# Designed miniproteins, single chains, continued (2), part 92

Each design is a single chain, and the fold is of that chain. pLDDT is the mean over its residues in the fold that is shown.

## One batch from the design tools (miniprotein)

Design m7189
Fold by ESMFold2-Fast:
Structure m7189 (fold): chain A 92 residues (1-92)
Amino acid sequence: SLLEKIQQELEEQIRKDREALGKARTLVNEAKALYEKYKDDPEGLKRAIEVANEAIKAATEVSKGPLREEAQRLIDEANKVKEEAEKALKEM
């Protein structure tokens, strides 16, 4: 039936989106680690911003799908790291 096909396609999409969110979460964790380790290092802070932007991009790819709430949380976390790193750079 059409419903069975939609269910199968949804399950495949959820699997792909979960994998993409896993990559985005790894990037968020990397950005946070770079910010904490290099909060007094301009080059480390710039890298934290770059990785945070990559995390936002990765999470945005799944932000309109079935895992959009998890994607939005990762976007929010990445934006927070980005804002904190940008503020630290401006105060140097």
Scores: mean pLDDT 87

Design m7190
Fold by ESMFold2-Fast:
Structure m7190 (fold): chain A 65 residues (1-65)
Amino acid sequence: MSDEEKAAAKKMLEAARDALDAIVAENPDLTPENEARAKAVLLAALDSLDIDPAVKETLKALIEE
């Protein structure tokens, strides 16, 4: 995988993470289960993107860290 592809994947992940943080911020009494569901929605959104499978795996690893 090229450095350019990895940089693009990182930018997409940061945008998705920002969106997830906004959802969490709107729900200050968020339960651990709801937090896990929000994370699952992010992963599902990644899966719906028509991008290289190798890029998807990199993004999943970064989210799950």
Scores: mean pLDDT 67

Design m7191
Fold by ESMFold2-Fast:
Structure m7191 (fold): chain A 86 residues (1-86)
Amino acid sequence: MPPALAATVKTTILSYEVKDNKTYATVKVEVDLSERAATQYSEYPVAPYEAVIEIESPIVISEEDAKKAAATEALSLGKLKPKEVK
């Protein structure tokens, strides 16, 4: 994860299963971008973001690898949605 983002990324396994030598995982990715991050990295507004990412791996991977893959996908593919309700 780029240190310039100054983002706190929290990943939570919602489901994890290995079936037919494949990994299926659903991971909740939460990103909190502080005011500091908005000042240094103006690509994102000051808001908490979340996404639920479904991972289908053709090989057996660990829960930690599934979390890393989900975090990378959420950040890289813009799947994060604003969580603020104000």
Scores: mean pLDDT 65

Design m7192
Fold by ESMFold2-Fast:
Structure m7192 (fold): chain A 81 residues (1-81)
Amino acid sequence: MKLELDKTKYKTSDKYITGKAEPGAVVEVLNEKGQIVASAVADENGNFKIDISKLKPGKYKVVAYAEGLEPSEKEITIEED
């Protein structure tokens, strides 16, 4: 599956994760415990925007999935400003 993030290192002042996935893919943010803490759906052009304004600093995984396609995963970090 296609999953591209505009960046992988974030600050607490960042409000959104943006990127590209397959159109209609579900994109989820998982904390280090594997819990879903944020999500969005990619639009008809594959663009997504996930609100991370309430997330704490730490390591997270971004996972994209859609029917019939292998999931794709990328690691991100959120750091204090």
Scores: mean pLDDT 84

Design m7193
Fold by ESMFold2-Fast:
Structure m7193 (fold): chain A 87 residues (1-87)
Amino acid sequence: GAVLVDETEEDREARERGERLGREIVETSKSLEEMEEKLEERMEELGKKVEEENTKETARKAAAEYGAMMRVIAEEKKKLNEKKKKE
């Protein structure tokens, strides 16, 4: 595939991984609170990796993965809020 000017191959892979993990969190969670709890657990794992590597690049990749997970969960939260507004 084509490499984007402002996104490295590793950053792209991290983002795509975050999207998949975000979808898994949505599918396995029974509540919005549980989704946020699982998201926090994943953030801790990424934070440990950033601390071990201690580089700006690792921090960027972790941010891309976490950002993608947050986006998927935020979209699900929006869908649930839209359903509530229809009442």
Scores: mean pLDDT 73

Design m7194
Fold by ESMFold2-Fast:
Structure m7194 (fold): chain A 80 residues (1-80)
Amino acid sequence: MIYRVTLTVRHGSRTMTLVGDVDTPEQLERWRAALREAGHEILSVEREPIDEPLLPPGEFRLVRERDDAFGTERREPLPE
């Protein structure tokens, strides 16, 4: 079963929302491990079952980025 995963991560003063489609729990844990190794803190993880993937399998996409030090926010539209 395919899940759409939304990860909220922090790196320094920046908060980023990443979205990706996964078909195994191991793919999600690999993404989380890679983010932690790069110095990102995992703030939240949400998953939702989907019937059809809209993103390439195993890829995450930056959807929202916010820099709390500068008040800057960047967004990209999500495919539905």
Scores: mean pLDDT 70

Design m7195
Fold by ESMFold2-Fast:
Order: sequence, then C-alpha cells, then structure tokens
Structure m7195 (fold): chain A 62 residues (1-62)
Amino acid sequence: MLELTKVVDGVEVTVTQEGEEITVEIKGEADAAQMAQAQRMAGLMVLRLKREVLERREKELE
C-alpha cells in the first residue's frame, strides 16, 4: 500500500494505492480554481504511484 498527501492552496489531496486500486480523495472547501489545481496535483500523484509500482516489478525481474 502506497499513500501520498499534498496540500494545494488549502485543499488536501490524498492518493492511495492498495493492490491494483488507486483512490483519490480531495478534502477541504474549495472554489473551482482551487479544485482544478487539486485535481491536477492528484493526476501527477497517481502517475508517481504507478511509477513506484513499476519500479517494484522491475526489481522483482532483477
């Protein structure tokens, strides 16, 4: 299980990977602009978690 949490303009973005499932949670009261920034950050965090999963598989092949 991997978890990343970032705060973007007062909004908390948490991305959690459990097995093959990735869950995104955005917590806090946000306007449309803050929500858009939080969603962009969540997308980058998802890509980072997927990269870590690939790195673990690569180490298993070594």
Scores: mean pLDDT 75

Design m7196
Fold by ESMFold2-Fast:
Structure m7196 (fold): chain A 78 residues (1-78)
Amino acid sequence: GPNLVGLALYGDLVELAKTLKPGDRVAFRTAAFPDRTFEGVVQAVVELSETLSLLAVEVDDPRLHGRIVRATSLERVE
């Protein structure tokens, strides 16, 4: 299966998600691993409501593979 994590995005991160496209590189933190910054490649952006989006990200870290986790930070890597 793909090496994907689903990032649940709330609040200000929903507006950032509207600017993201497949192929964009992102750096993010999760509630499950608060002291770690992960990097990945956006595969899909799904707006579920005005207050919640789901970002599918390809990541190399196997602890995230196949999970849906809350993102606590998200930034685009240029």
Scores: mean pLDDT 87

Design m7197
Fold by ESMFold2-Fast:
Structure m7197 (fold): chain A 95 residues (1-95)
Amino acid sequence: SLKEEGEELIRLGEAALAELEQLVAASRAGGSYQPSLKTPEEQKVVEILRQSVALAQEVGSKVEGEEAQKEATLAAARALPQELVERGRKLLEEA
């Protein structure tokens, strides 16, 4: 149903954003973070993170200046998970 699809998109997007913030925090602290995502459902979150990081690297590589590149990279990394949350909310409103 549209309601179930909307709820899944919100869940996946929010989970991916939470994992992304953990990666960013660990990186800023000079450490490493590896998600402990093992279930098939959790692996969907891993795939979203993989695509988000790939897009962020592409966008960042096209921006000149260290600070501008960092900001563009972070914005690009969050774009896909944020889009999933927004799509899910729209589906719930139309359900």
Scores: mean pLDDT 78

Design m7198
Fold by ESMFold2-Fast:
Structure m7198 (fold): chain A 87 residues (1-87)
Amino acid sequence: MLTPEQVEALVKLLEEYLKKDPSITPEQRERLVEAARQLGEVDIDKLPISEEDKKSENPGLQAQYFLAELARILKENGVEGAKKFLE
């Protein structure tokens, strides 16, 4: 589970990243931010992301995988590590 401080850092990093791509709709951005906030209430390790899901062409599963990896990097390597992951 992410701390409230880690959740806010994740949301800020995600919003800064998504603003760089104007093709991403406000609705898509809001859905990803909401999913990131839910990582404050559940353990990252309990997200249902399998190896098959990582290879899936399903955009929802790919987004969930992306958020789980970003959150794990933030937890283990802090804000700087998360920023490098997004570059």
Scores: mean pLDDT 68

Design m7199
Fold by ESMFold2-Fast:
Structure m7199 (fold): chain A 86 residues (1-86)
Amino acid sequence: EEEELLRKLVEHAQQGMSEALRNMDPETQKQVLELGKKAEDALLKKDYKSASDYLQQMSDISLQGGATKASEHFQLAAKYAEELAK
């Protein structure tokens, strides 16, 4: 159900952020934090398509920064956002 998808999205986004903040340099952390704020704003507006796009960007930046676990969590969060957009 929608509440379960949203809960899983938030859990993975939070785990991804925790992994990113432990494993990336400060400049890359700042980029992920700014995208995270945009994703949160989109989720509050129930704009799940924009939220999915921002979460995918966070995944891509995390992977490029060497935070593989952060990338995996943000990619899962993005997929849940895409399901909510249907």
Scores: mean pLDDT 87

Design m7200
Fold by ESMFold2-Fast:
Structure m7200 (fold): chain A 94 residues (1-94)
Amino acid sequence: ALSPLEQEILAILEELLERLREAETGEEIKEIANESQKRLLALADKHNDPLARQLAELIGEALIDMGERNVPIEEIVKRLEEMAKVALSLLQSR
């Protein structure tokens, strides 16, 4: 069974995937990623949780790659989707 913290991380990841599927612009993708990172970082700080921290760091790197390194938005979306799917699979296997 998932802990309350794991359930909150699960909810954030599911929302991230749904919002990325519906996003039509790079600006929408940036806002979605920023909001998800902020929520995960808050959980990481509050609970000293390594999974939430790692996920927040991965989203942060994707935002840097998009904003500073001009990585194509399609590659950013793929990275965020694969990250979320892997994390969801890990949580659901517990």
Scores: mean pLDDT 85

Design m7201
Fold by ESMFold2-Fast:
Structure m7201 (fold): chain A 69 residues (1-69)
Amino acid sequence: GTDVMTTDITDTIIDMTGDHTMYDTMGDGYYGTMDDIYDDGGDTDVGGGYYGDGMGYDTMGDVMMTMVD
């Protein structure tokens, strides 16, 4: 996709979560594979302060699908 689309998607995640941590986690996870994000637990470590409501997981899954496509 275009960089404009990528920016909009990550910006939406920030707005939904209300924390810059989500943007950092998404950016780092994008460089890896879906298996790396889940198995490595890097996103869990980065988002360890705000992973309790499942918002990031639900939104992240949708964003990952869009980025892969």
Scores: mean pLDDT 44

Design m7202
Fold by ESMFold2-Fast:
Structure m7202 (fold): chain A 58 residues (1-58)
Amino acid sequence: SKEAVLQATKEMLRLTGDLVDQLVANPNASSSEIDALIQQHQERVQQIKKQLDEALAA
């Protein structure tokens, strides 16, 4: 449904903002720490996409 897509999009945007805030809060973070934060963000986005796909298939 359009509502499910809208909710998923809003959540993805919120998570992107959270990632930016974490990077700003840790200006001395190592490249490996930054990579870990990006990977965690990508995993959360994939979980939201999976939930959206399941909701659209139901």
Scores: mean pLDDT 83

Design m7203
Fold by ESMFold2-Fast:
Structure m7203 (fold): chain A 95 residues (1-95)
Amino acid sequence: DEAKREQELVEELLRRMLELLDPEAQKLAEELLKQGLEAFLERLKKVAFELSEKYNLKTMEEVLDYLEKNNDPDPEKQILLALLKVLRERIAEER
């Protein structure tokens, strides 16, 4: 089942993301994930979109670079940063 493989991959990526977060950001991520994966991703997409519009960031790599350089204490931005780092590593692994 492709659906099972995709779910296992998503669960692994989420686990790796949570390991990068401080306790406050982990707690928020877990609470958002309780609302479902789709709701969690839509929330993070909104944060990414608002950053891209506000700071004229044209690519996911530019959003990631902005978040890494600005060290924002906002836990939603910390969650987005961790997710983007994990996705970047996964893309590099698949080549």
Scores: mean pLDDT 79

Design m7204
Fold by ESMFold2-Fast:
Structure m7204 (fold): chain A 97 residues (1-97)
Amino acid sequence: MIDELVEEILRYVRERAPELLDEEDRFRFGLPLTVEDLVEYLLSRGYSLELIKEAIKILVDLHLAGVSLEEIQAQGFSSPLQYALAEAEKKTGEKPK
């Protein structure tokens, strides 16, 4: 189901909303604004937030090959979302209470 949803999203984006893809036909959800726009769009189409989040995670992992994936993995993270969260925590210097 999730794999089918990911493929359906990519297929619809290419056919119905090509502006969400870059010059190399890559999904732009690596940018925060692109991710938020995609989530709002899919919610309006009737997909559940949980399924959308899982599909986005898979798409991010697939498109990481061109985005310093080795650096992210070397730090012990599986995705840029996890890496960004860890970096944000270091920057604020705050621990969870």
Scores: mean pLDDT 52

Design m7205
Fold by ESMFold2-Fast:
Structure m7205 (fold): chain A 90 residues (1-90)
Amino acid sequence: MSPELQREVDAGVILIYGSASGLSDEGERLAQQVLAGKMSADDAIAQLKQAAYSTLSPEEQAFMDQVQAAVKAGNLQEAQDLVFSRWLSR
């Protein structure tokens, strides 16, 4: 509920999303920036999508699009659920 807790949730989504996309190092870097309040979750997701764009399968690209759409819509819980579902299915 606090802005700090929200940043932690956002950073967690980005970290797992980066890991799920094969971009763990990039995801960690961007999650750190979101935690520091230097970057929005939407901007971090956009950067991960850009970095992975040419290397991901169509299914993975669709997943990235879904997460970014949820973040842009302010549905951070939906974005979190999407990322955690993929993480837990490992």
Scores: mean pLDDT 71

Design m7206
Fold by ESMFold2-Fast:
Structure m7206 (fold): chain A 81 residues (1-81)
Amino acid sequence: KKREIIGEAKAVINGAETLLQKAESLGDKEVSELAKQAIDYARKALEYAENGDIETAEEYVKKARDLLNEAQKKLEEIRKS
């Protein structure tokens, strides 16, 4: 559903922005890059959803979520080191 995709995309943007801030404070370029990519994909998902292209928006929000999850996992590994 369009509303659900928009909600998920906004959640990914908020989470990725928080993660990016933490990664930058640690000087980690890899996590920062993944977080930026997650934001970019989530913003594209919002654009496609606004234009009524729900199928493409769903694909982009899934990619954004996967990138955010990968960035979170890598940040946790750095925090343990």
Scores: mean pLDDT 82

Design m7207
Fold by ESMFold2-Fast:
Structure m7207 (fold): chain A 63 residues (1-63)
Amino acid sequence: SALKKEIEEQKAKIQQAIQQGGQAYLQYLQGGSKEDFDRTMQQLQQEADEQAAKLKEAEEALA
């Protein structure tokens, strides 16, 4: 089903986001700019919010 495929794709994106967030944090700790870290975290948060909205729409379509 399309919903199952979407959930699997979202899980993969979440794992990628966790890896990206971890890398951004390590770069910050190694003397990277806080602005770059904050920008990366803001982007990941926006992507997470968008994916949550898509999952909610898919769930509502099944109701």
Scores: mean pLDDT 78

Design m7208
Fold by ESMFold2-Fast:
Structure m7208 (fold): chain A 82 residues (1-82)
Amino acid sequence: MQEELRKELEEIVKEFKKKLEEAKSVEEVEKVGKETAEKLKKFWEEHKEQLSPELQQELLQTAVEMGKLIYEKIEELKEKEK
């Protein structure tokens, strides 16, 4: 059960990283960020009663790391688009 939830979270992260690497504009990065935030919110809302404290912490850490990657990608693209 927790293993299945973790795999679902890992698939969300994998898809996010792939889309983020493929993004060529700030607008595309913002779209990826919004779509990923919605997926994480849905995952939390659907599974919050079933998530272990450990997996809840992993989810929060994942959200923070994803936000950092989005920020770094946006800054990189802003430097290149001028």
Scores: mean pLDDT 80

Design m7209
Fold by ESMFold2-Fast:
Structure m7209 (fold): chain A 87 residues (1-87)
Amino acid sequence: DVLERARRILAALRLGADGDWEGFIAATEELTGRKVRSPREALEALDEEARKILAQLKETDPKAAEAFRAELARLAPALEKAVAAAE
């Protein structure tokens, strides 16, 4: 379910924004099926997954796509600051 995948991506990004790096990395690995070694790699992997899910949501549920895009935009500044500080 594309909506459930979108919710899981947002939940993972919230962990990263809160500085929960173990949770952020574990959630990213579970969502993407790939190993990541740093918060930066996790952010890059989730950004890739978010782009794919956003494209699918635009086709199936444009209202949900807009809500997802808005949440991504809301989380982005805090998440980027937290990841940069962890580097």
Scores: mean pLDDT 85

Design m7210
Fold by ESMFold2-Fast:
Structure m7210 (fold): chain A 81 residues (1-81)
Amino acid sequence: MSVEEFVKKLPSMSVEEIEEAVKELIEQIRAETDPERVQAITLKVLKAISEKIKAEKDEKKRKLLEEYARRIMQETSRVVR
């Protein structure tokens, strides 16, 4: 899944679909060697997840979304130090 496709689909995705998409995005981030591209991808994805969290009323789903955001941030830290 592309970053643009993920951002577009995120509002309608289930938590399970988001987990699978996050795994693919982490693999893309790991393969990317350009820190500027890694940062751009991360900012787009984190902004989309943040908006999803703001709209989410289920505490368990919100915590899972926060966990996905944390995983993405951890992967980007290895490149954009």
Scores: mean pLDDT 77

Design m7211
Fold by ESMFold2-Fast:
Structure m7211 (fold): chain A 65 residues (1-65)
Amino acid sequence: SVAKETGLKISAVGIAIEVGAKSVRYEGDVFYFDLEVTDPEEDERRAAEIKERMRELGAEAEIRY
């Protein structure tokens, strides 16, 4: 439903802001988060946090650098 999709989009934007993603977009039922390349360990940790938080919401997420 539109309401469920809107809720997921709002949650994804919140996660992007909290974790420090540059942007997020929704395409083909997947949320794509763009991260700045910084420290490999920190980048992997942030990517894992985004994927876990989106998974808890029942949404698919992919990380881009």
Scores: mean pLDDT 82

Design m7212
Fold by ESMFold2-Fast:
Structure m7212 (fold): chain A 69 residues (1-69)
Amino acid sequence: APLTREQAERIGQLMIQAGDGTLTRQQLQAALGDALADRVIREADADGDGTISGAELGLLMQSQGLVAV
């Protein structure tokens, strides 16, 4: 299933909280649970390094019709 708006908003808040605009798998697991965190990393992580950037998340949210930025 695609990300919900609620899940995307939670991720956005974590990015702000992190300060550098990136999220690790562990931060996503804490907010979304293991399965959803793993999926977000796979869909948004262009580098395969286990983190996502604001730009990558923005593209993911746009593809799902969610409000970004």
Scores: mean pLDDT 66

Design m7213
Fold by ESMFold2-Fast:
Formats: sequence, C-alpha cells, structure tokens
Structure m7213 (fold): chain A 111 residues (1-111)
Amino acid sequence: SMQVQQLLNQAQELQQQAKNYRDKALDLLQDAASLLIGVGYVDEAGQIMLLARTEGIGAGVEKLVEVVDKHGSPEVEPARKAAEEAKKYVQQAQQLEDQAKRLQQKAQDLM
C-alpha cells in the first residue's frame, strides 16, 4: 500500500502541475484574443474562445496559431508570441498528464 500511495501522490502532483500550465495557457489565450479584438479580428477571437470552452484549451490555442499565421501583419505579432508560449504550455501539460496516467496505471497494477 505504501508503493501505491507514493505512485498516487506523484500522479496527483503531476496533474496539479499540468493544471497550472493549462491555466497559464488559458490566460495567454485570453490576452491574445483581446489583442486580436483590438486590431479588428473580433469574430476570429470569439471563435478561439468558443473552441477553448467547447473542445478544450488545446483546440483554442491551435485556432489562435492558425489565425495569427493567416494574418501576417506586424499588428498581430504580440498575439503570435502569446500563441507560441500558450502552445508550449499545452504541450507541457499534456506530457505531465500522460506521466500521471502511467503512474495511476502502475498503482492500479499493484492493487
């Protein structure tokens, strides 16, 4: 039971770290959406936030990257930087979530 408890505690810690990275990605996504609204891309900013709510933060970030790549103007450069940073946080969160799932599976195998 001590080995099981250690694995579950490690998995919980990794899930908390993943949540923190997803929260950071959401903050960047909201900032980028506000920047896009400021330069006239209101409908696309709305679509980004809708995807984040309905399909998850990763889908919102992918749409944000698509929008900033389509509109290659200097005015969207701050939104592009936010998109690149948010994408990295989503990738880090996914890696931590995958590690947590592996630890949970190991704990289950020991029960």
Scores: mean pLDDT 87

Design m7214
Fold by ESMFold2-Fast:
Structure m7214 (fold): chain A 74 residues (1-74)
Amino acid sequence: ALSPEEKAAAQAAAIKAANKLEKKAEELGLSRDELAQIQAEFAAVFRRELLEEGKSVEEAYEIALKVAEEKIKE
């Protein structure tokens, strides 16, 4: 289980990613459904890297963001 400090950091990272992906989707003219799919992809990868792979919040964020950005390019 994540410590309270790690949980707070993970929540902050998730909010940061959501804001960044929302702005990028708006700039590219993506639909709300496409944005939701990209955000879901970020959340799934972030959760896996953080909870299953034991990576730091920063490392999990960078990996998940890269995967989400590649999804936007499709």
Scores: mean pLDDT 82

Design m7215
Fold by ESMFold2-Fast:
Structure m7215 (fold): chain A 55 residues (1-55)
Amino acid sequence: SIAELRQQLRELSRQTAEQIRKLIAAGDEAGLKEVQAQMSEQVLALSRELAELAA
């Protein structure tokens, strides 16, 4: 359902935020950029699934 996909997005965002905080604390700018790119791909994929269910 749409609600289940939204929950998945929320959980993914929480996990990614934790990883980003660790990279920021370490000053790992290259690692941060890599995680941001991967997060964007995953968010886009889940957003597409959500849009398909909403249609």
Scores: mean pLDDT 78

Design m7216
Fold by ESMFold2-Fast:
Structure m7216 (fold): chain A 107 residues (1-107)
Amino acid sequence: SPERERLRATLRELLAEVDEFIEKYKDNPEAVEIGREVREVLRELLAKIDAGQLTPEDLQRFIEKLEEIRKKMVELIKKSTDPELQEALARLAGLIDGVIEELKRLL
């Protein structure tokens, strides 16, 4: 499926960005925790794509998990005085929004 191939590519791109984010902000526990939560959700999503078709219930759960993580990112942006961290979180939030939109198209 072209939609599945696009989603897989988007997820791989986001995973690479998340790994770089975790390494860059390894001394910031809140940033690392957010990065690890994103990474785990993306790994689970990729595993389900590789195993076969996602159910509508799976799609809804992944959307909800990503929306919750996105809220945590926005909260950390508001609390942070580090412009570089704020920019990195905004970028990751944008990539997560892209994944959420692709998942919603599969519902």
Scores: mean pLDDT 88

Design m7217
Fold by ESMFold2-Fast:
Structure m7217 (fold): chain A 90 residues (1-90)
Amino acid sequence: ADEVLAAIETLSADVAQLRAQLEAELASGRFRHDRDTYERLLAAIDGALQQLDLLRQQYADNPEVQAALDALRAQLEDLRGLVERALAQL
């Protein structure tokens, strides 16, 4: 469980960094990557969301892990929305 929580914490930090980057890019209208890169990021987010659903089932009896997974899911869904907004402007 500790390894899973550490992994979730690391991913949450990475997602927060990507969200901040995309928010800055959207505000400036200057995108660091091409359309293909953002489309690959969108696919990676969708894959991560599917993996979170599987982990949630695996750790059904662990409320701490479930709460952390639910929080990470919300952050990934926010990131997904930012990526879609970036793609709409490219």
Scores: mean pLDDT 87

Design m7218
Fold by ESMFold2-Fast:
Formats: structure tokens, sequence, C-alpha cells
Structure m7218 (fold): chain A 93 residues (1-93)
């Protein structure tokens, strides 16, 4: 929760398409890497499949939620500039 909230706050404070993309990519990669590490540790400890699946689902959900926030911020900036959503997405690369 706290790390996801901080990542979302960084996106909301971003001033450019490139900045939004960099923040979203950095944090989403981190959430997925942390989930992968937890899965590896759980498997070594002999944890049940359901517990492993819960960690994977949480990591993916956090990454997707962050990407959704980034998309919304890009759309907001695009509307202010009179740009299309596709044009804004291209500039975020």
Amino acid sequence: DEELEKAIEEIRKAKSYKEINEIANRHSKRFLAEADKEVEELKKAGAPKSEVEEVVLRGVADALLLIGEAIQKIIELAKKEGLSTKEAAERAK
C-alpha cells in the first residue's frame, strides 16, 4: 500500500509525458521484481500454491493499477495541450 501510494503520488506530481513514463516503468518493474523474489523464497520454504499465487496476483495488480494512474495522467496532460491520447502516449516514450 505505502509504496504503491508513493508511486501514484510521484505520477500525479509529474510535469511531462517522459517523466510519467519513467516513473511508471521504474516502479512497475520494482513491484514485479519484488513479487518474483517473494515467490522464489516461498517456493524454497515449501509454501502452498495458493500463497504463491496470492503474491503473484498482488504484484501484477499493483503494477496494473500504477499503469492505469499513469495513463490517466497522460490523458489529463494531453487534454490541456489539445493533443490526442495517441499523440500523448507517443511523447511519453
Scores: mean pLDDT 80

Design m7219
Fold by ESMFold2-Fast:
Structure m7219 (fold): chain A 84 residues (1-84)
Amino acid sequence: SELEAGLAELAAVLPSLSDRQLAGLGLGIAGEEDEAVREAVLALLVRLALERVLAALERVARETEDERVRELARRAVELLRRAA
């Protein structure tokens, strides 16, 4: 399946992603409306990169001047903590 293949590719690249890329991924997933995709990616991030993604998102929430980005970052952190 496309989701399964995408998750395998994401898992392979996660160790090489920068903090900026991890934050972008977290923000993107917080905005994802497909529940199955969101849940699958959250589970992968919790298993392989939880602390790195949380730190990157918390930094975005502190440094951004955009209230929408700040709310999305806070939502992403909450989703990751609930999935853990």
Scores: mean pLDDT 83

Design m7220
Fold by ESMFold2-Fast:
Structure m7220 (fold): chain A 92 residues (1-92)
Amino acid sequence: DEEGVFIRKAGPSYEDILKALEEAAKYAQEKGVKKKLRVFLGTPASAETVIKAVKEAFDKGILKFDTEVYTRTGEESKKVNEAAKKINEEKK
């Protein structure tokens, strides 16, 4: 009940990913997510681009809860998810 899932397609740019994360954060806030948000992004963006956008979203206070991010990059999605987990732990 305190966990949420957000699924969205996004473009390959840093700005596209950041916008998707802003929409995910708004969705989580409206649903009353307090514990964990899982974000599934259908994007061709590189792992580095997604990681930078996730870090910026936490730095700006857009993401205020434990967030896991998954992409359609297959094997690269593990790197993104591990980085997102570390960023979550550093922002607590």
Scores: mean pLDDT 74

Design m7221
Fold by ESMFold2-Fast:
Structure m7221 (fold): chain A 65 residues (1-65)
Amino acid sequence: MLRQALSVFEPGQTFTAKEVGERMGVSQSTAEKLLTLLAMRGLVEPVAGEPRRFRLTAAGEAARA
């Protein structure tokens, strides 16, 4: 599940929980929980000025590969 959530992100792209959920075929609530867990692990981070939008970190990019 977490690796699948990471695969939605590409370098330079940002996504909300709704967009991640739609791309994964899961509910927005499930996507929010997955993004929270990924952020706790340092694999994604909130975009500056947009705390509900996330981007891939360098660690997340490595984990995605």
Scores: mean pLDDT 77

Design m7222
Fold by ESMFold2-Fast:
Structure m7222 (fold): chain A 90 residues (1-90)
Amino acid sequence: SLAEELRKAAEELRETDPELAEELRELAELLERGEMTPLEAEVRLQAALLERTRGPEAALAALRRALAHARAHGDAEAVAILEREIARLA
């Protein structure tokens, strides 16, 4: 399951990137409790990875591009998730 994959990734990252490891563990817990959808977890994971590799401005820019794409295709679920994530980071 995605939650199991996130927990394994978190354990592997614990020594090299403890902040990312904790974020992945939190995503796994929210997925296991049904408080987060797989799509929302994927968006949050990609945003976290982009922020760490390219910085917060690049992550925010990528989320805004994804939001524009979701709006153009009428993907209401993706729009809601991306708007929430952008608000959290901005």
Scores: mean pLDDT 84

Design m7223
Fold by ESMFold2-Fast:
Structure m7223 (fold): chain A 89 residues (1-89)
Amino acid sequence: ASPEELAARGERALQLVIEHGKKEIDKLFKEAQDTAERLAAADPSLAPEYAERINKAKELYKQGKGYEAGKLMEDFIAEARRRLAELEA
């Protein structure tokens, strides 16, 4: 093994630890946004309420409250998917 390759592996390991949390939060925001868009397509009257909830989670995330932002997004996605299933039935 090359000493340069071992050093690069260490740098990548640190980057993966940092990126793991960001990737999970990014996935939640994307899933919430996609679900909100589907709800807006099925019932446009719901769009403002769900947009406000996503914005609240984004503000929490900007304040470093990643756990609270993630929880808010998880709860939103679960509720929105239930509503969407009722509307698409």
Scores: mean pLDDT 74

